# Ledger of designs, part 37: designed miniproteins, single chains, continued (4)

Each design is a single chain, and the fold is of that chain. pLDDT is the mean over its residues in the fold that is shown.

## One batch from the design tools (miniprotein)

Design m13256
Fold by ESMFold2-Fast:
Structure m13256 (fold): chain A 100 residues (1-100)
Amino acid sequence: GAPKLTLSPASLTAAAGSTVSVTVTVSGEGEYDVIVEAYDAATGALVARSKPVTVKGGETVTLSLTVPAAAGTYLIRALAYKKGSRELVAESAPVTLTVT
């Protein structure tokens, strides 16, 4: 079955241009390439993306993201791809990033 992704913390605040870390818990079996993406909350535009990391189901990984330069509200989601492919198999619920 598809993995489930959980992001922690549920919300975070950061200075523009800084780096934030989010923890992704991956449930299920198999191996997945996991990435986190940040979107502008008002427009849905992609503003930042982490590098992919291969993780095994049942594991937790910490991924870092460069905070957008513009102050505002953003949504961070984790995405899982089948290992070695671009096939999206799961997405997390979003967490809120407030940039000040």
Scores: mean pLDDT 85

Design m13257
Fold by ESMFold2-Fast:
Structure m13257 (fold): chain A 97 residues (1-97)
Amino acid sequence: MEFAEKLAKELVETAKKLGIDNETAARILSSAIDGVVKNEKTREEVRKAIEDGLARGEDLYTIALKALKIVIDNEGKETAEKVVERAKQAMEDLAKA
């Protein structure tokens, strides 16, 4: 199973279970990357991928897959896992608020 595809699927399934819309979920993913990733170039590439995807009306899976591939390529698989865990926690916290 492709690693980035697995992580993207986990984000989509979490958002669906919690009733979080695709735009809000994509912005939570962007925030999680800013919290975990310290490299400004990686943050900028991810921010552009998410903003472009939202502007084109792409679904959360497509946006998350592109963003997570950038994180994996630039920062490694362990960093991508931390990003997804952070995003899932933020989604759960939002659903409780």
Scores: mean pLDDT 85

Design m13258
Fold by ESMFold2-Fast:
Structure m13258 (fold): chain A 91 residues (1-91)
Amino acid sequence: EERREKLLEAAVHFILYELTGKDEHKAKAARLVKEISPEEFIEFLKNLTDEEIDEIIARVQEIHGIPLTREQVRELLDKIIKKLEEALKSV
């Protein structure tokens, strides 16, 4: 549904931000997360299935042009989760 699509799109743009450093991806991800709540997004990232990781890989490859492994995506997601948890403590 729409909520799941927003969660996946937000994850893709946070990963693109970690890979490229382009603020446009961070801004887009932050906007999407604001619509669904940061806490729900963090829980979503912690519970991603291998199939959802593969979906994220496909979307990132379409934009960035380089295929990621599941291991690389999970490492990037762990980094994103930690940054988001720290941001929530500061707000």
Scores: mean pLDDT 82

Design m13259
Fold by ESMFold2-Fast:
Structure m13259 (fold): chain A 97 residues (1-97)
Amino acid sequence: SPEEAEKKILKIASKLKLSDFRDVFLAPVTETPEEWLKKVKEIIDEINKKYGTNLTLADFKGLINFVKNLFPDDPALAYKVTYEFLKKIKEELDKEV
């Protein structure tokens, strides 16, 4: 059910640490913030379509702002990190189909 999927997303998200994405922070960002934001929106739409959830970019505003505050000179990094978090959430959800 959508409610069960939402509870599972929250459980997966609560277990993810920023340190789990250290390699993402160290890798060069070659795409623009707009390109990474598009990827974030696309993966949110994929999760919502498959699992019946209503995730929005606003649900990740805390993570986005945290990364932007730590790395103000790399605006693309916040969306890249958010994309990798969402990708991990999707991978864990897909294992339980």
Scores: mean pLDDT 80

Design m13260
Fold by ESMFold2-Fast:
Structure m13260 (fold): chain A 83 residues (1-83)
Amino acid sequence: GIDTSIVTPELEEYAKKLSEKLGVKLSAKDVATALNMGIALDVEADETEATEPAKKFASLIPGAKPEDGRRAVAGVRIMVKAS
């Protein structure tokens, strides 16, 4: 499991990379919120779009799985649509 209540340098690194990929400005807190949203809604991003971001999330965040990265991407897309 991941403690998303704690902002880590790894989350900041991932937020920068995901911001560049999606063309939006994301903070580490935004990524943590997006992951929690994806978990709460039990949604994951499509594999064809999220495979690389999901793998990167799992590689950078201790205890994370690619599934967590797919949930984070899904959460970010929901947040972007709401903004």
Scores: mean pLDDT 71

Design m13261
Fold by ESMFold2-Fast:
Structure m13261 (fold): chain A 68 residues (1-68)
Amino acid sequence: KKEIIDALVKAIELVLEGKYDEAQKIASEALSKLSEDEAAEASAAVLQGIEEKDIEGAKKRIEEILNK
């Protein structure tokens, strides 16, 4: 699941850089590999990371979700 975590973190970075189309593509690809429940929780963690501009905190939250 490291590749999924890395992809979601990259998507947050891309959003903060204003690269929305690239971020959406990477995030959608990564989330499609998760269960519906995991995808919902991971998506929420990504959105929170974007809102708070806290990439490190978002990464830790995503790791907690995917290691459940």
Scores: mean pLDDT 81

Design m13262
Fold by ESMFold2-Fast:
Structure m13262 (fold): chain A 94 residues (1-94)
Amino acid sequence: SMREVLLKVAEELGLDVEEIRKLSLDQQFNLVLSRLSQERVTAATRDPPDEERLKRVDELRERLKENSDEEHRKVIENSWRQVDEVLARRRAAR
């Protein structure tokens, strides 16, 4: 289920699973997706980029996506695209 995958992804990201369990599904989803996006930016902006961390974040994102409905999948895809745009702008500003 999406909720079970959200909690497992939260655990892998080092979040407080018991506090997250108390949240609504929508709040859990938004919090986990926000943290995945932050971890991706952090790993990608290291010099050199943290390739192993990037692979792990992508694996967690795919796991979340596979267990999401179509509407949540669109939100995940859009969030990843927004991160791509942020990273492109940051590289261009160097």
Scores: mean pLDDT 84

Design m13263
Fold by ESMFold2-Fast:
Structure m13263 (fold): chain A 83 residues (1-83)
Amino acid sequence: MKTVEKTVQAVARVPEYTPEQVRELAENAKDRKEVLSYTMEDGTHVSSSRIDAPGGAVIGIGTTTWEEDGKVYVHEVLVLSRR
């Protein structure tokens, strides 16, 4: 198995949610809609997805994956905002 290092940044742009709640909502979501997925010339994989959240909010997800020295790095950004 390759070692995977994952970093997650969560941002809540509405005052009723915390970054921790945004992360928990994203981790527990059953339905992620993929918006964009592509691989860059250097082998870096980029994807964007969306999750619908309570109260008409949405969580945008940006994920970047790359390999370095036999290790896989995953960087994920979660942004909760209103539609």
Scores: mean pLDDT 78

Design m13264
Fold by ESMFold2-Fast:
Structure m13264 (fold): chain A 68 residues (1-68)
Amino acid sequence: ATASLYRLEDGRILVWSSKKATIELEDGSKVELEGELVLPEDKRPVKITFEDGTVVLASDIVSPEPPK
């Protein structure tokens, strides 16, 4: 499973995932991800857990450009 993060100019974060995943935010909240999701600047992702149990840290997958 693969995910990508993009910081937008207004501070929001675009999150993309190849599979269903759960995003853990820095305030302790969890949000389900299915495809792509835009998070507000006060809801920063820390960790992404895919449905197959794969875990990826958000800091490791920040990308300057979105995939097509």
Scores: mean pLDDT 73

Design m13265
Fold by ESMFold2-Fast:
Structure m13265 (fold): chain A 118 residues (1-118)
Amino acid sequence: SELDEVRKALLEAGIPEDIADAVVSFVEGVREAKARGEPLPREVIDTLERLMAELGTDSPLAALAAQVAMGRGEPEKARDIARKAEEFVKTNPVAKKVDEWLREAIEESRRRLAAEAA
């Protein structure tokens, strides 16, 4: 599956297994929400967009890996983890497709939350 390929890419990039597993679990949760026709929670979107800006990355997958590292008490590794994930996303076509899909899901969810709040 695409998620198995993403997990493999993260591990080969030197991302710790627990962080890779958490990233894959989050992506699966996003797919489940989309299947139910639900937007991503506003707090999740805001956090990922903020991290992308702070890390200087265009990759939601890299930002997500950094967020997981910070949540596990490894903030000093967050930038290194994000960089490794971003490098792998650029070189792995399945990871790149998943990263692009996450970006689209964030934008779609942002639009839906704005419309539903009006």
Scores: mean pLDDT 76

Design m13266
Fold by ESMFold2-Fast:
Structure m13266 (fold): chain A 73 residues (1-73)
Amino acid sequence: IENLDIQEILDRLASDDDEVRIETLELILKNFEKVKPALLPVLSVLLPLLDRLQRSDNPRLVELATKLRELLA
């Protein structure tokens, strides 16, 4: 995954659209081993975004964000 792809992922996770955020998290989780090396350099940006998503009122979004956060721990 190139820098443009990771920037798009971060932008989508910061979106106000819960569907976009859910689809992005599901894609990351489905392809975690492939995506992980691209996520590690941006953990300082990604972890605060995941913390914010875990405080969402959307149960699916909270579930997916929590799963990804645990995998990155």
Scores: mean pLDDT 79

Design m13267
Fold by ESMFold2-Fast:
Structure m13267 (fold): chain A 94 residues (1-94)
Amino acid sequence: SEWEKLLKEIIDLYRKLAEESGTPQSVLDSAIELVKKLFEAVKNKKDLPVTSLSGETHYIPLEENKKLVEQLKIILEGVKNNNLEEALKKVEEL
């Protein structure tokens, strides 16, 4: 599906950027898990529960989750097309 393809391409981008920047594996793994949960929440039309280091749970509303996925999609397309500056401007307009 296009949704699964988008998620895979974003994860592949995260892995590439982490390798280029020397990001620790634990940080990369946490970022990938968060992106997977974000995509699942949007697909299921749910708010996203995020637990802080203090154990407090916060809910990111569905509309904000949809906006975050759209922002990631715009950034991914900007990277693929070597047009990241224009992509970042579009993200600011959301």
Scores: mean pLDDT 82

Design m13268
Fold by ESMFold2-Fast:
Structure m13268 (fold): chain A 97 residues (1-97)
Amino acid sequence: MLSEEDFEKVVEALSKVPNAVEKLTEILKLFKEGKIEEALEKLRELLEEAGVPEELQKKVLEYLKEGDPVEAIERLKRGVLEKEIEEGIRLIEEAVA
């Protein structure tokens, strides 16, 4: 099971990658289509691009293999989107303050 702390580290790293939500959406579609190997390869590439440490990448991939990969990717996508919204609000507040 992926810890909440490990999950937050992955979400924070992914939120810094351009078009991370779109990339996660593509990976989600591949899992839903049963293209598991292609989806896992794209996820590994995205985690590497995000600078996620190799040990944490392995934990994420194991979490997906042991559970529901669709739910896991939807959870990551939601976390990334929430971080992007929070940062956007912060920048607006700083610009008007």
Scores: mean pLDDT 79

Design m13269
Fold by ESMFold2-Fast:
Order: sequence, then C-alpha cells, then structure tokens
Structure m13269 (fold): chain A 84 residues (1-84)
Amino acid sequence: MTYTVEAVVFREGDRLVGVYRITEPGKEPVYRRAGLSEEEAKELYERALREGRVVARATAQGETVDEAIERAERLAVSALLEKL
C-alpha cells in the first residue's frame, strides 16, 4: 500500500509551523499536526494555503504513513533551508 504525504510549512509571526496531509488510495485525506485534532490540523492547512503564507511545500510517498511523513518533512526542511 502506498501513502502520499504533503508537508506544508508556513510562517506564523516569527515562527515556522508545519502541517501534514496524508492520502490513501480510495480514502479521504487525513490532516495531522502534533498537539492538534484532525479538524484543527485541516483548518490550519487550508488557512496556510489560502493566506499565501506557505514558505515550503513537499510531497513524498511511502509504504507506511510514518515513512511518507519522514520523507516529506525532510524534503520540506531542505526546501526551507535553500530559502534562508
């Protein structure tokens, strides 16, 4: 089974905030951020995209959710560092 994860990093004041969108074939996307509910993570993700505050964005795939998250996060961090 293949999971697709999109990592979105955006600026909130002087801080950088990340949110994950996790997609499985044939299922609705799930949104994740530590310390937030799925609904709160989804709202944060949609707001970041709508307000144009995204500073880095990356998509990766993996055989597990955790593998896909680790890959997407690594790519997003690399993209962010290139802008600094």
Scores: mean pLDDT 78

Design m13270
Fold by ESMFold2-Fast:
Structure m13270 (fold): chain A 85 residues (1-85)
Amino acid sequence: GELAKALIEAGKKLLEAGKLDPKEAKEAAIKTLKELAKKLEELGATEHAKNVLEAAEKLEKLPDEKGAGAAAGLGGALVSAGEAL
């Protein structure tokens, strides 16, 4: 379904972002999560959208060095969540 596709696509983008330099990885991941949250809201998945926005806010508060690892971890989690739907 559309929800599963949105989660998998965003997760793959986060995994790719995790391969960038730490600052760029963090910025790309935050952008991807905010875009995902907007898409989830459009799909009526309001609780999922809130959780994704909270993840983006937590990522913004992390040091850049931790951002790449967090982006990769979130990416894997989103792919798994989408595949489970």
Scores: mean pLDDT 83

Design m13271
Fold by ESMFold2-Fast:
Structure m13271 (fold): chain A 84 residues (1-84)
Amino acid sequence: SMMEEEDARLTEEAMRLGKQAAEELNKIDPRAGEAVQELTRYAAESTAISAQSKLGLVRKAAELGRKGDIERVQALAEALKKIV
């Protein structure tokens, strides 16, 4: 269905964005890259949140990682892990 196709597209976009952000951040601070990578993985695997929320969370994690707010990215990843 169109909704399933859109959800798959958004989830793939979230995974692609998360991978790119994690790779870029890993060159600066491996802890930031690892945190964004873990959040992206838990978001992609989650059945508890919408595909739009997955993309939004990965975007937020990338922004926080670029600002050096690693602890907040880790907190978001832990929250996602508990609902995966």
Scores: mean pLDDT 86

Design m13272
Fold by ESMFold2-Fast:
Structure m13272 (fold): chain A 87 residues (1-87)
Amino acid sequence: MKELEEEIRRAARELSEKYNIDEEAIYEALKLLTEAGLPVEVAKEVVEAVINSDYEKAIELLQKYGGLSREEAERLVEKIHEILTAS
């Protein structure tokens, strides 16, 4: 459990520095994705895809690794976008 939290925080810091987005917003997005069952590495790719407006890639990753339907994946992408832009 501690290792997962540290891994998520490290990923959030890396993405925050790379894209100049608020670290806490990225952390919340990554946490939401890992709670949905995605590995941190895949959650990081989903967040990067949303930051780059590559919504199709984000949807595909959520379907493949999260077991979500396309409709559920689209809703989660919208929620991630909201979290990242609300900061």
Scores: mean pLDDT 83

Design m13273
Fold by ESMFold2-Fast:
Structure m13273 (fold): chain A 87 residues (1-87)
Amino acid sequence: GDLVEYAKRIAERFKEELEEIKKLVEEGKYEEALRRAEETLGLVLIEKGVIKIVGEREGQEEEREEALAILDKVEEEFEKLIKELEK
């Protein structure tokens, strides 16, 4: 489908995971929260790679840029959480 629609769908799933990780933080499970946040950030970076490859193959540069911007925002939210959990 549309790369932007794909990015929005994946971003929603990552935001759901972010909320679950925040619940672990509220429970004082900082080590588990950090591990899950790092693992999920890795998956965000993989999905950004997929969007770059698909956008290049399909010649959809504008759509690729918009889709990457959506995931960049998700990446920033996970990077911020990881920094808050790291001592």
Scores: mean pLDDT 86

Design m13274
Fold by ESMFold2-Fast:
Structure m13274 (fold): chain A 61 residues (1-61)
Amino acid sequence: MEENVRRVIEAASRAGRPLSPRELAELAGISVKSASRAVRRLLEEMGLEYRRGHRVGAGPP
């Protein structure tokens, strides 16, 4: 799982923008299920918490 976690981070960093788990999975070359679990593992290991699910988009009005 740690390699999948790193691939998810790399994909997100290279995109330079918020991505859904599906987009992360496609860019990292792993399944959506693996991407979601990798993100959760990363958050637990780092002691971080954020909302789950998809992000539609939100910028300052």
Scores: mean pLDDT 64

Design m13275
Fold by ESMFold2-Fast:
Structure m13275 (fold): chain A 90 residues (1-90)
Amino acid sequence: SEEQVKQWVEEFADELKELKAEYEAGKISEDELIERLKLLMERAKEAAKLLSDEEREKWVKEVEKVVDEILKDLPKARETIKKELEKIRA
């Protein structure tokens, strides 16, 4: 549903903000952040299997916007997530 996609985008954004906050607080390195982001994307990929093709494309598009905004200052982490998002599309 459209409501489900919106909820999952908001949940993804919240988890991404939490991981970034740990990095900014010096609790994890950028490499550790990237590894945690890969795990987040693995969970997202499994969840995306439950979406229709149209819902999956909407989710990917909205998550790309979230990633661009939250990780604008961390291009290596941003590009890592974008590569994983393209795998979800395919």
Scores: mean pLDDT 84

Design m13276
Fold by ESMFold2-Fast:
Structure m13276 (fold): chain A 100 residues (1-100)
Amino acid sequence: SEALELVNKTIEKVKERIKKSKDPEIQADLTLVLHYLEQLKKLLELNRPKEYILKAIDDAISFLEKVRERLRAQGTPEAREAAEFLDEVIKELKKIKELV
């Protein structure tokens, strides 16, 4: 499915960002983001009811928005770049939501 392809692409982007991260706290936050995306991937692969998938997307967006605000508050260049990256991930999740 197109939703699953987009989730897989987003997971790979997050994994690459984790590898490039030099700040352990940012790496930890991005690892939690990855866990939410892996959960969503599993629900899509198992073809779970739409209600569960939509809830997982909404939960992921809410979590990512909180991480983004923490990163913005941290104020380092790496944190600012990570927050901008999370804006892209949130946009992709909203696109995935339209495809479900």
Scores: mean pLDDT 89

Design m13277
Fold by ESMFold2-Fast:
Structure m13277 (fold): chain A 89 residues (1-89)
Amino acid sequence: MAKEEAERENRKFVEEAKKEMEKASKLPEEEQKKKKEELGAKMVKEGIKLTEKLFGKEEAIKAAEDAAKMWADNEKAKKAAEEAAKELK
């Protein structure tokens, strides 16, 4: 039951994040970059917390390390992922 509810919350979070990214993509390049960096960092932090809740600490660490690699072009999101991985270890 708790896992099913957490999975529902994760789906809502992903949908919300997609909407925010779509809005950011409509901005000028300079504003788009800043908005995507801020959104990326927020999504990484919340996504890792949800992964820990759903799948446990080890999976959350792996997700954080994977996120740091995926967000190589977003410095704020990369740092957020690296910090989360260190915090969970």
Scores: mean pLDDT 74

Design m13278
Fold by ESMFold2-Fast:
Structure m13278 (fold): chain A 97 residues (1-97)
Amino acid sequence: EKWKGKITIVHYAPSEEEARRKAEIFTELFRELAAQEKDLDSYKVDTSLEEEGGTWKAIVNIEVTGPKESVEAFAERLEEKARAMGADEIRVEFEKL
């Protein structure tokens, strides 16, 4: 059965340039892991930067579709690696298609 995984990675930074750098790092991590995952039907990544009260926020939104096991395994690996690389917040949602 086909499923969708939605993963949001957030990193707080003291400047726009550092937030942009972190967004690029997490986006490249996603691309590397997605290229290694053979069973995903589709994947996409969108990045945004927000400023709140002098603190910058890098937000990377990831969507993948595929078999349940592949989507879950991919999300778990991405979450583990993003957390190891200093992600401040990670949110994961699964949706049956």
Scores: mean pLDDT 83

Design m13279
Fold by ESMFold2-Fast:
Structure m13279 (fold): chain A 65 residues (1-65)
Amino acid sequence: MIEATIKVGSATAKITVDLEGYTIEVEGKTEEDKKKAEEFAKKMADIGLQQLRLLAAAAALAAAL
């Protein structure tokens, strides 16, 4: 599990990434800032998910050694 928090203007996005996917929670005072934070968070979460899956595959190979 990887957790990250980003802040864009008045909005805050919390990202949680697991091997099965990601979850994004967005809070903010304006819809514009919330939308920007959500778009950025989705891009970061996708990258994080791919990295986490690669690490899991490496760990499985180590267990087979």
Scores: mean pLDDT 78

Design m13280
Fold by ESMFold2-Fast:
Structure m13280 (fold): chain A 89 residues (1-89)
Amino acid sequence: MTTTLLKEKTMEMFPGQEAVIEATRRNKDSTIVGEATLNETGLTVPMKVQVIGDKVRATSRVMAEYAAILSQQSGKPQSVTLKLYEVSE
């Protein structure tokens, strides 16, 4: 089993922003896995992944909510890293 990083995105999140990453899958028989990390705390959560043909869209409502709460408490945006992995046998 081989796991390859398909795409990585770091964003500064404010309240009301969506935690979203989009990519094109390289192999139609692969499984796509997404993770979102709140960089200041190291909290990592799985993402909801949707695949339509070769197009991949991953979102995390949980990460968006955490970033919004911490941004409001700290008065500054929260750094979030989103990663998409392609998993093949």
Scores: mean pLDDT 83

Design m13281
Fold by ESMFold2-Fast:
Structure m13281 (fold): chain A 94 residues (1-94)
Amino acid sequence: SEENRKRLEKMAEATREMAEILRESIRRKVPEDKRPEALKRMNELLQKIVSKAQKGDVEGAKKLLKEAIEYFELDEEERKKLEEQLKKIIEASK
């Protein structure tokens, strides 16, 4: 349906935004020789977060996001932006 298409587009856009925030943080904070492994871990973790949110496991998605924020040592601004994007994915999954 048209509504389902728009929901999928919103989820894809929010997921891309989360990936960009994490990628930029890694680029600034992680040494070049360690970036490929950090990016791989980021992608695996982001896929798990999005999958949990899409299945309605809101608490599981939030817990994984908190673990990602702590693991990548994200600041308050980056944390708030990621939480806003996750909220969009959760709302679009209804």
Scores: mean pLDDT 85

Design m13282
Fold by ESMFold2-Fast:
Structure m13282 (fold): chain A 68 residues (1-68)
Amino acid sequence: SLKEKREKEIDEFAKKRLELYGDTPENKLRVELERVAREIGFYRTINDQEKYEKLVEEFKKLKEKLKN
């Protein structure tokens, strides 16, 4: 489906980013933050409110981890 295709594309982008920037704990967190942000945009576009809200919570948690 379109949803599954988009999720796969987002995951693939995240993997390529780690290959380019290096597989460190900080870069993993940064790439994950970017991946979640892309998913938030997608789920907002298709009006999946429950998934959107859950992803926003995950985004906030990841931002706090980057602060240490």
Scores: mean pLDDT 79

Design m13283
Fold by ESMFold2-Fast:
Structure m13283 (fold): chain A 88 residues (1-88)
Amino acid sequence: NKKEIYEKIMGELIKAEMYRGLASAFKEKDPELAEEFEKKAEEAKKKRKELIENELDEKDKKEAEEAEKKSELLSWLLKKLQEIDKKE
């Protein structure tokens, strides 16, 4: 199911942003915890890229890469999920 793949990609994107925000919030009070969150953000980014590379077709992969370059990956994922939901 293509929907599950897009949901997983979105999950990893949200995790990366969440951990990045947490790292920023804790960098002064708990630098070690902030560094741990930065590592988790990087792992989420890596997993997202692996899902895009391995699970998407060539057309969707190219669209995702272009959206990421424009910082529009979240809006692109939301659009793809909405298109799938309308057909279900």
Scores: mean pLDDT 83

Design m13284
Fold by ESMFold2-Fast:
Structure m13284 (fold): chain A 71 residues (1-71)
Amino acid sequence: MEELKKAAEEAKKVAREQLEKLRKEGEDITEEDIERVEKLLEELAKKIAELDEEEKKKALEKLKEVTKEAK
């Protein structure tokens, strides 16, 4: 469970950093857009937590993989 929370927090951090970078570069991204993405990631983490142990592990690994690629 703690690994899922940590992965979700890292994903939110990376998403915020990337979106803030785009906003500084002149993209039309608002603070509300960033907050919406963070909420979506929180909802995704809750849904992953409800999966069977095997499916949860697969989803957690995919979340970690996508987060690393986004850095």
Scores: mean pLDDT 78

Design m13285
Fold by ESMFold2-Fast:
Structure m13285 (fold): chain A 78 residues (1-78)
Amino acid sequence: SAAEALLARIAALPAEERVALIEQLMSEASTLSEEMQKILREQYAAVQAHKDDAAAVTEQALALARALIAALAAERAA
């Protein structure tokens, strides 16, 4: 699935490339629902807080991916 592919892609990237991918997703957030934009903004703030810690960035990037998966599932079900 697209959600599983996104999670695997984020997990496989080096920390700096994970941040870049998250920034790319955030740039596309303006086309997403208001609720998804809120989730992305909250998770992006967490990633920014830990940008100098590769392990913490990985955990926060995976948390962002999980939030995106949940938001996409909720939007599809509605």
Scores: mean pLDDT 62

Design m13286
Fold by ESMFold2-Fast:
Structure m13286 (fold): chain A 65 residues (1-65)
Amino acid sequence: MEEVEEALKNLSPEIREKVLEALRSADTAEQARELLGKILKNVKLTEEEVQSIREALNAFEKLQK
């Protein structure tokens, strides 16, 4: 989880909490992708914020192995 939190530290507190909540509520890597995909579609994000969210998802997926 440290790697996930580090990836998200550059996000605004509101977006960071939404992403962390989605990851904490996900039971599988596939569910995490779906939940984060909804955030990426519904929120206007900078390219850097999108990259941070993708990095957090990649870290989360590695922890699910």
Scores: mean pLDDT 76

Design m13287
Fold by ESMFold2-Fast:
Structure m13287 (fold): chain A 91 residues (1-91)
Amino acid sequence: AVTEEEVKLAEEYLEANREALIAFMKSQSEEERLEMAERFFETLKEEYPEVRELVEEGLERIKAAKSAEEMVDKLIETEVEILRRLAELSK
């Protein structure tokens, strides 16, 4: 089960690596970034059906992003929201 401590560590890890994630996204084409995001979130929906709505909402925000910076911010927000929801469901 996902714990609240694991959510905090994941958020800190993602924020600490934000600049590296942005650099990685900028090294990929827009099409490649969208394909990777879609495959990742489809896998998450299959593995965790209880977070399907959060995954779908997050993917829409990521698709609407106008820059690599915005896309990374929306990815981090979505991953943290999913982990937080899973931690709540494990109580």
Scores: mean pLDDT 78

Design m13288
Fold by ESMFold2-Fast:
Structure m13288 (fold): chain A 77 residues (1-77)
Amino acid sequence: SAAVEAIGAALAELARALPELSEEARRKVQELLDQAKYHLTLGDLEGAVRAAREAVRVAEEAGVDVSRAQTHLDKAE
């Protein structure tokens, strides 16, 4: 579905930012990406978006540009 593709695109953008993060922020973002993927396997799109939104917040607070990931998530809703 278009929502699944949009969430997947957001997760891919966040994964590309992982090398730019500190070790602590990278671990937290990776955990949230894994949670979002798990929710997608359950068909829980709301749970996937929530985990992905939290990953965006953590990455943004760590100083990474999250604009592309956020744009993709907005299309999933």
Scores: mean pLDDT 86

Design m13289
Fold by ESMFold2-Fast:
Structure m13289 (fold): chain A 81 residues (1-81)
Amino acid sequence: SLSPHAQAMLELLRRLLEALEAGETSDAALEAIVDEVIARHRLSPAQRASFRALLAFLQSLSPEQRRNAVTHYIREAERSL
């Protein structure tokens, strides 16, 4: 079974991928997804910081690179189950 943190991360990655594939690339839209996942899972400050760091990293990439990065992270997370 997934740890709560791993489950929250996988949910975040899947929701970000869905938004990117739908063309929702605004900072506000992606940040709202991150905020909702954090609120739902009641993450520690360190875990919240890691989610924020992922968001900042994705925002530094092109839309195509963002989709590829999120897809890669999902595949890695699923292989570790």
Scores: mean pLDDT 79

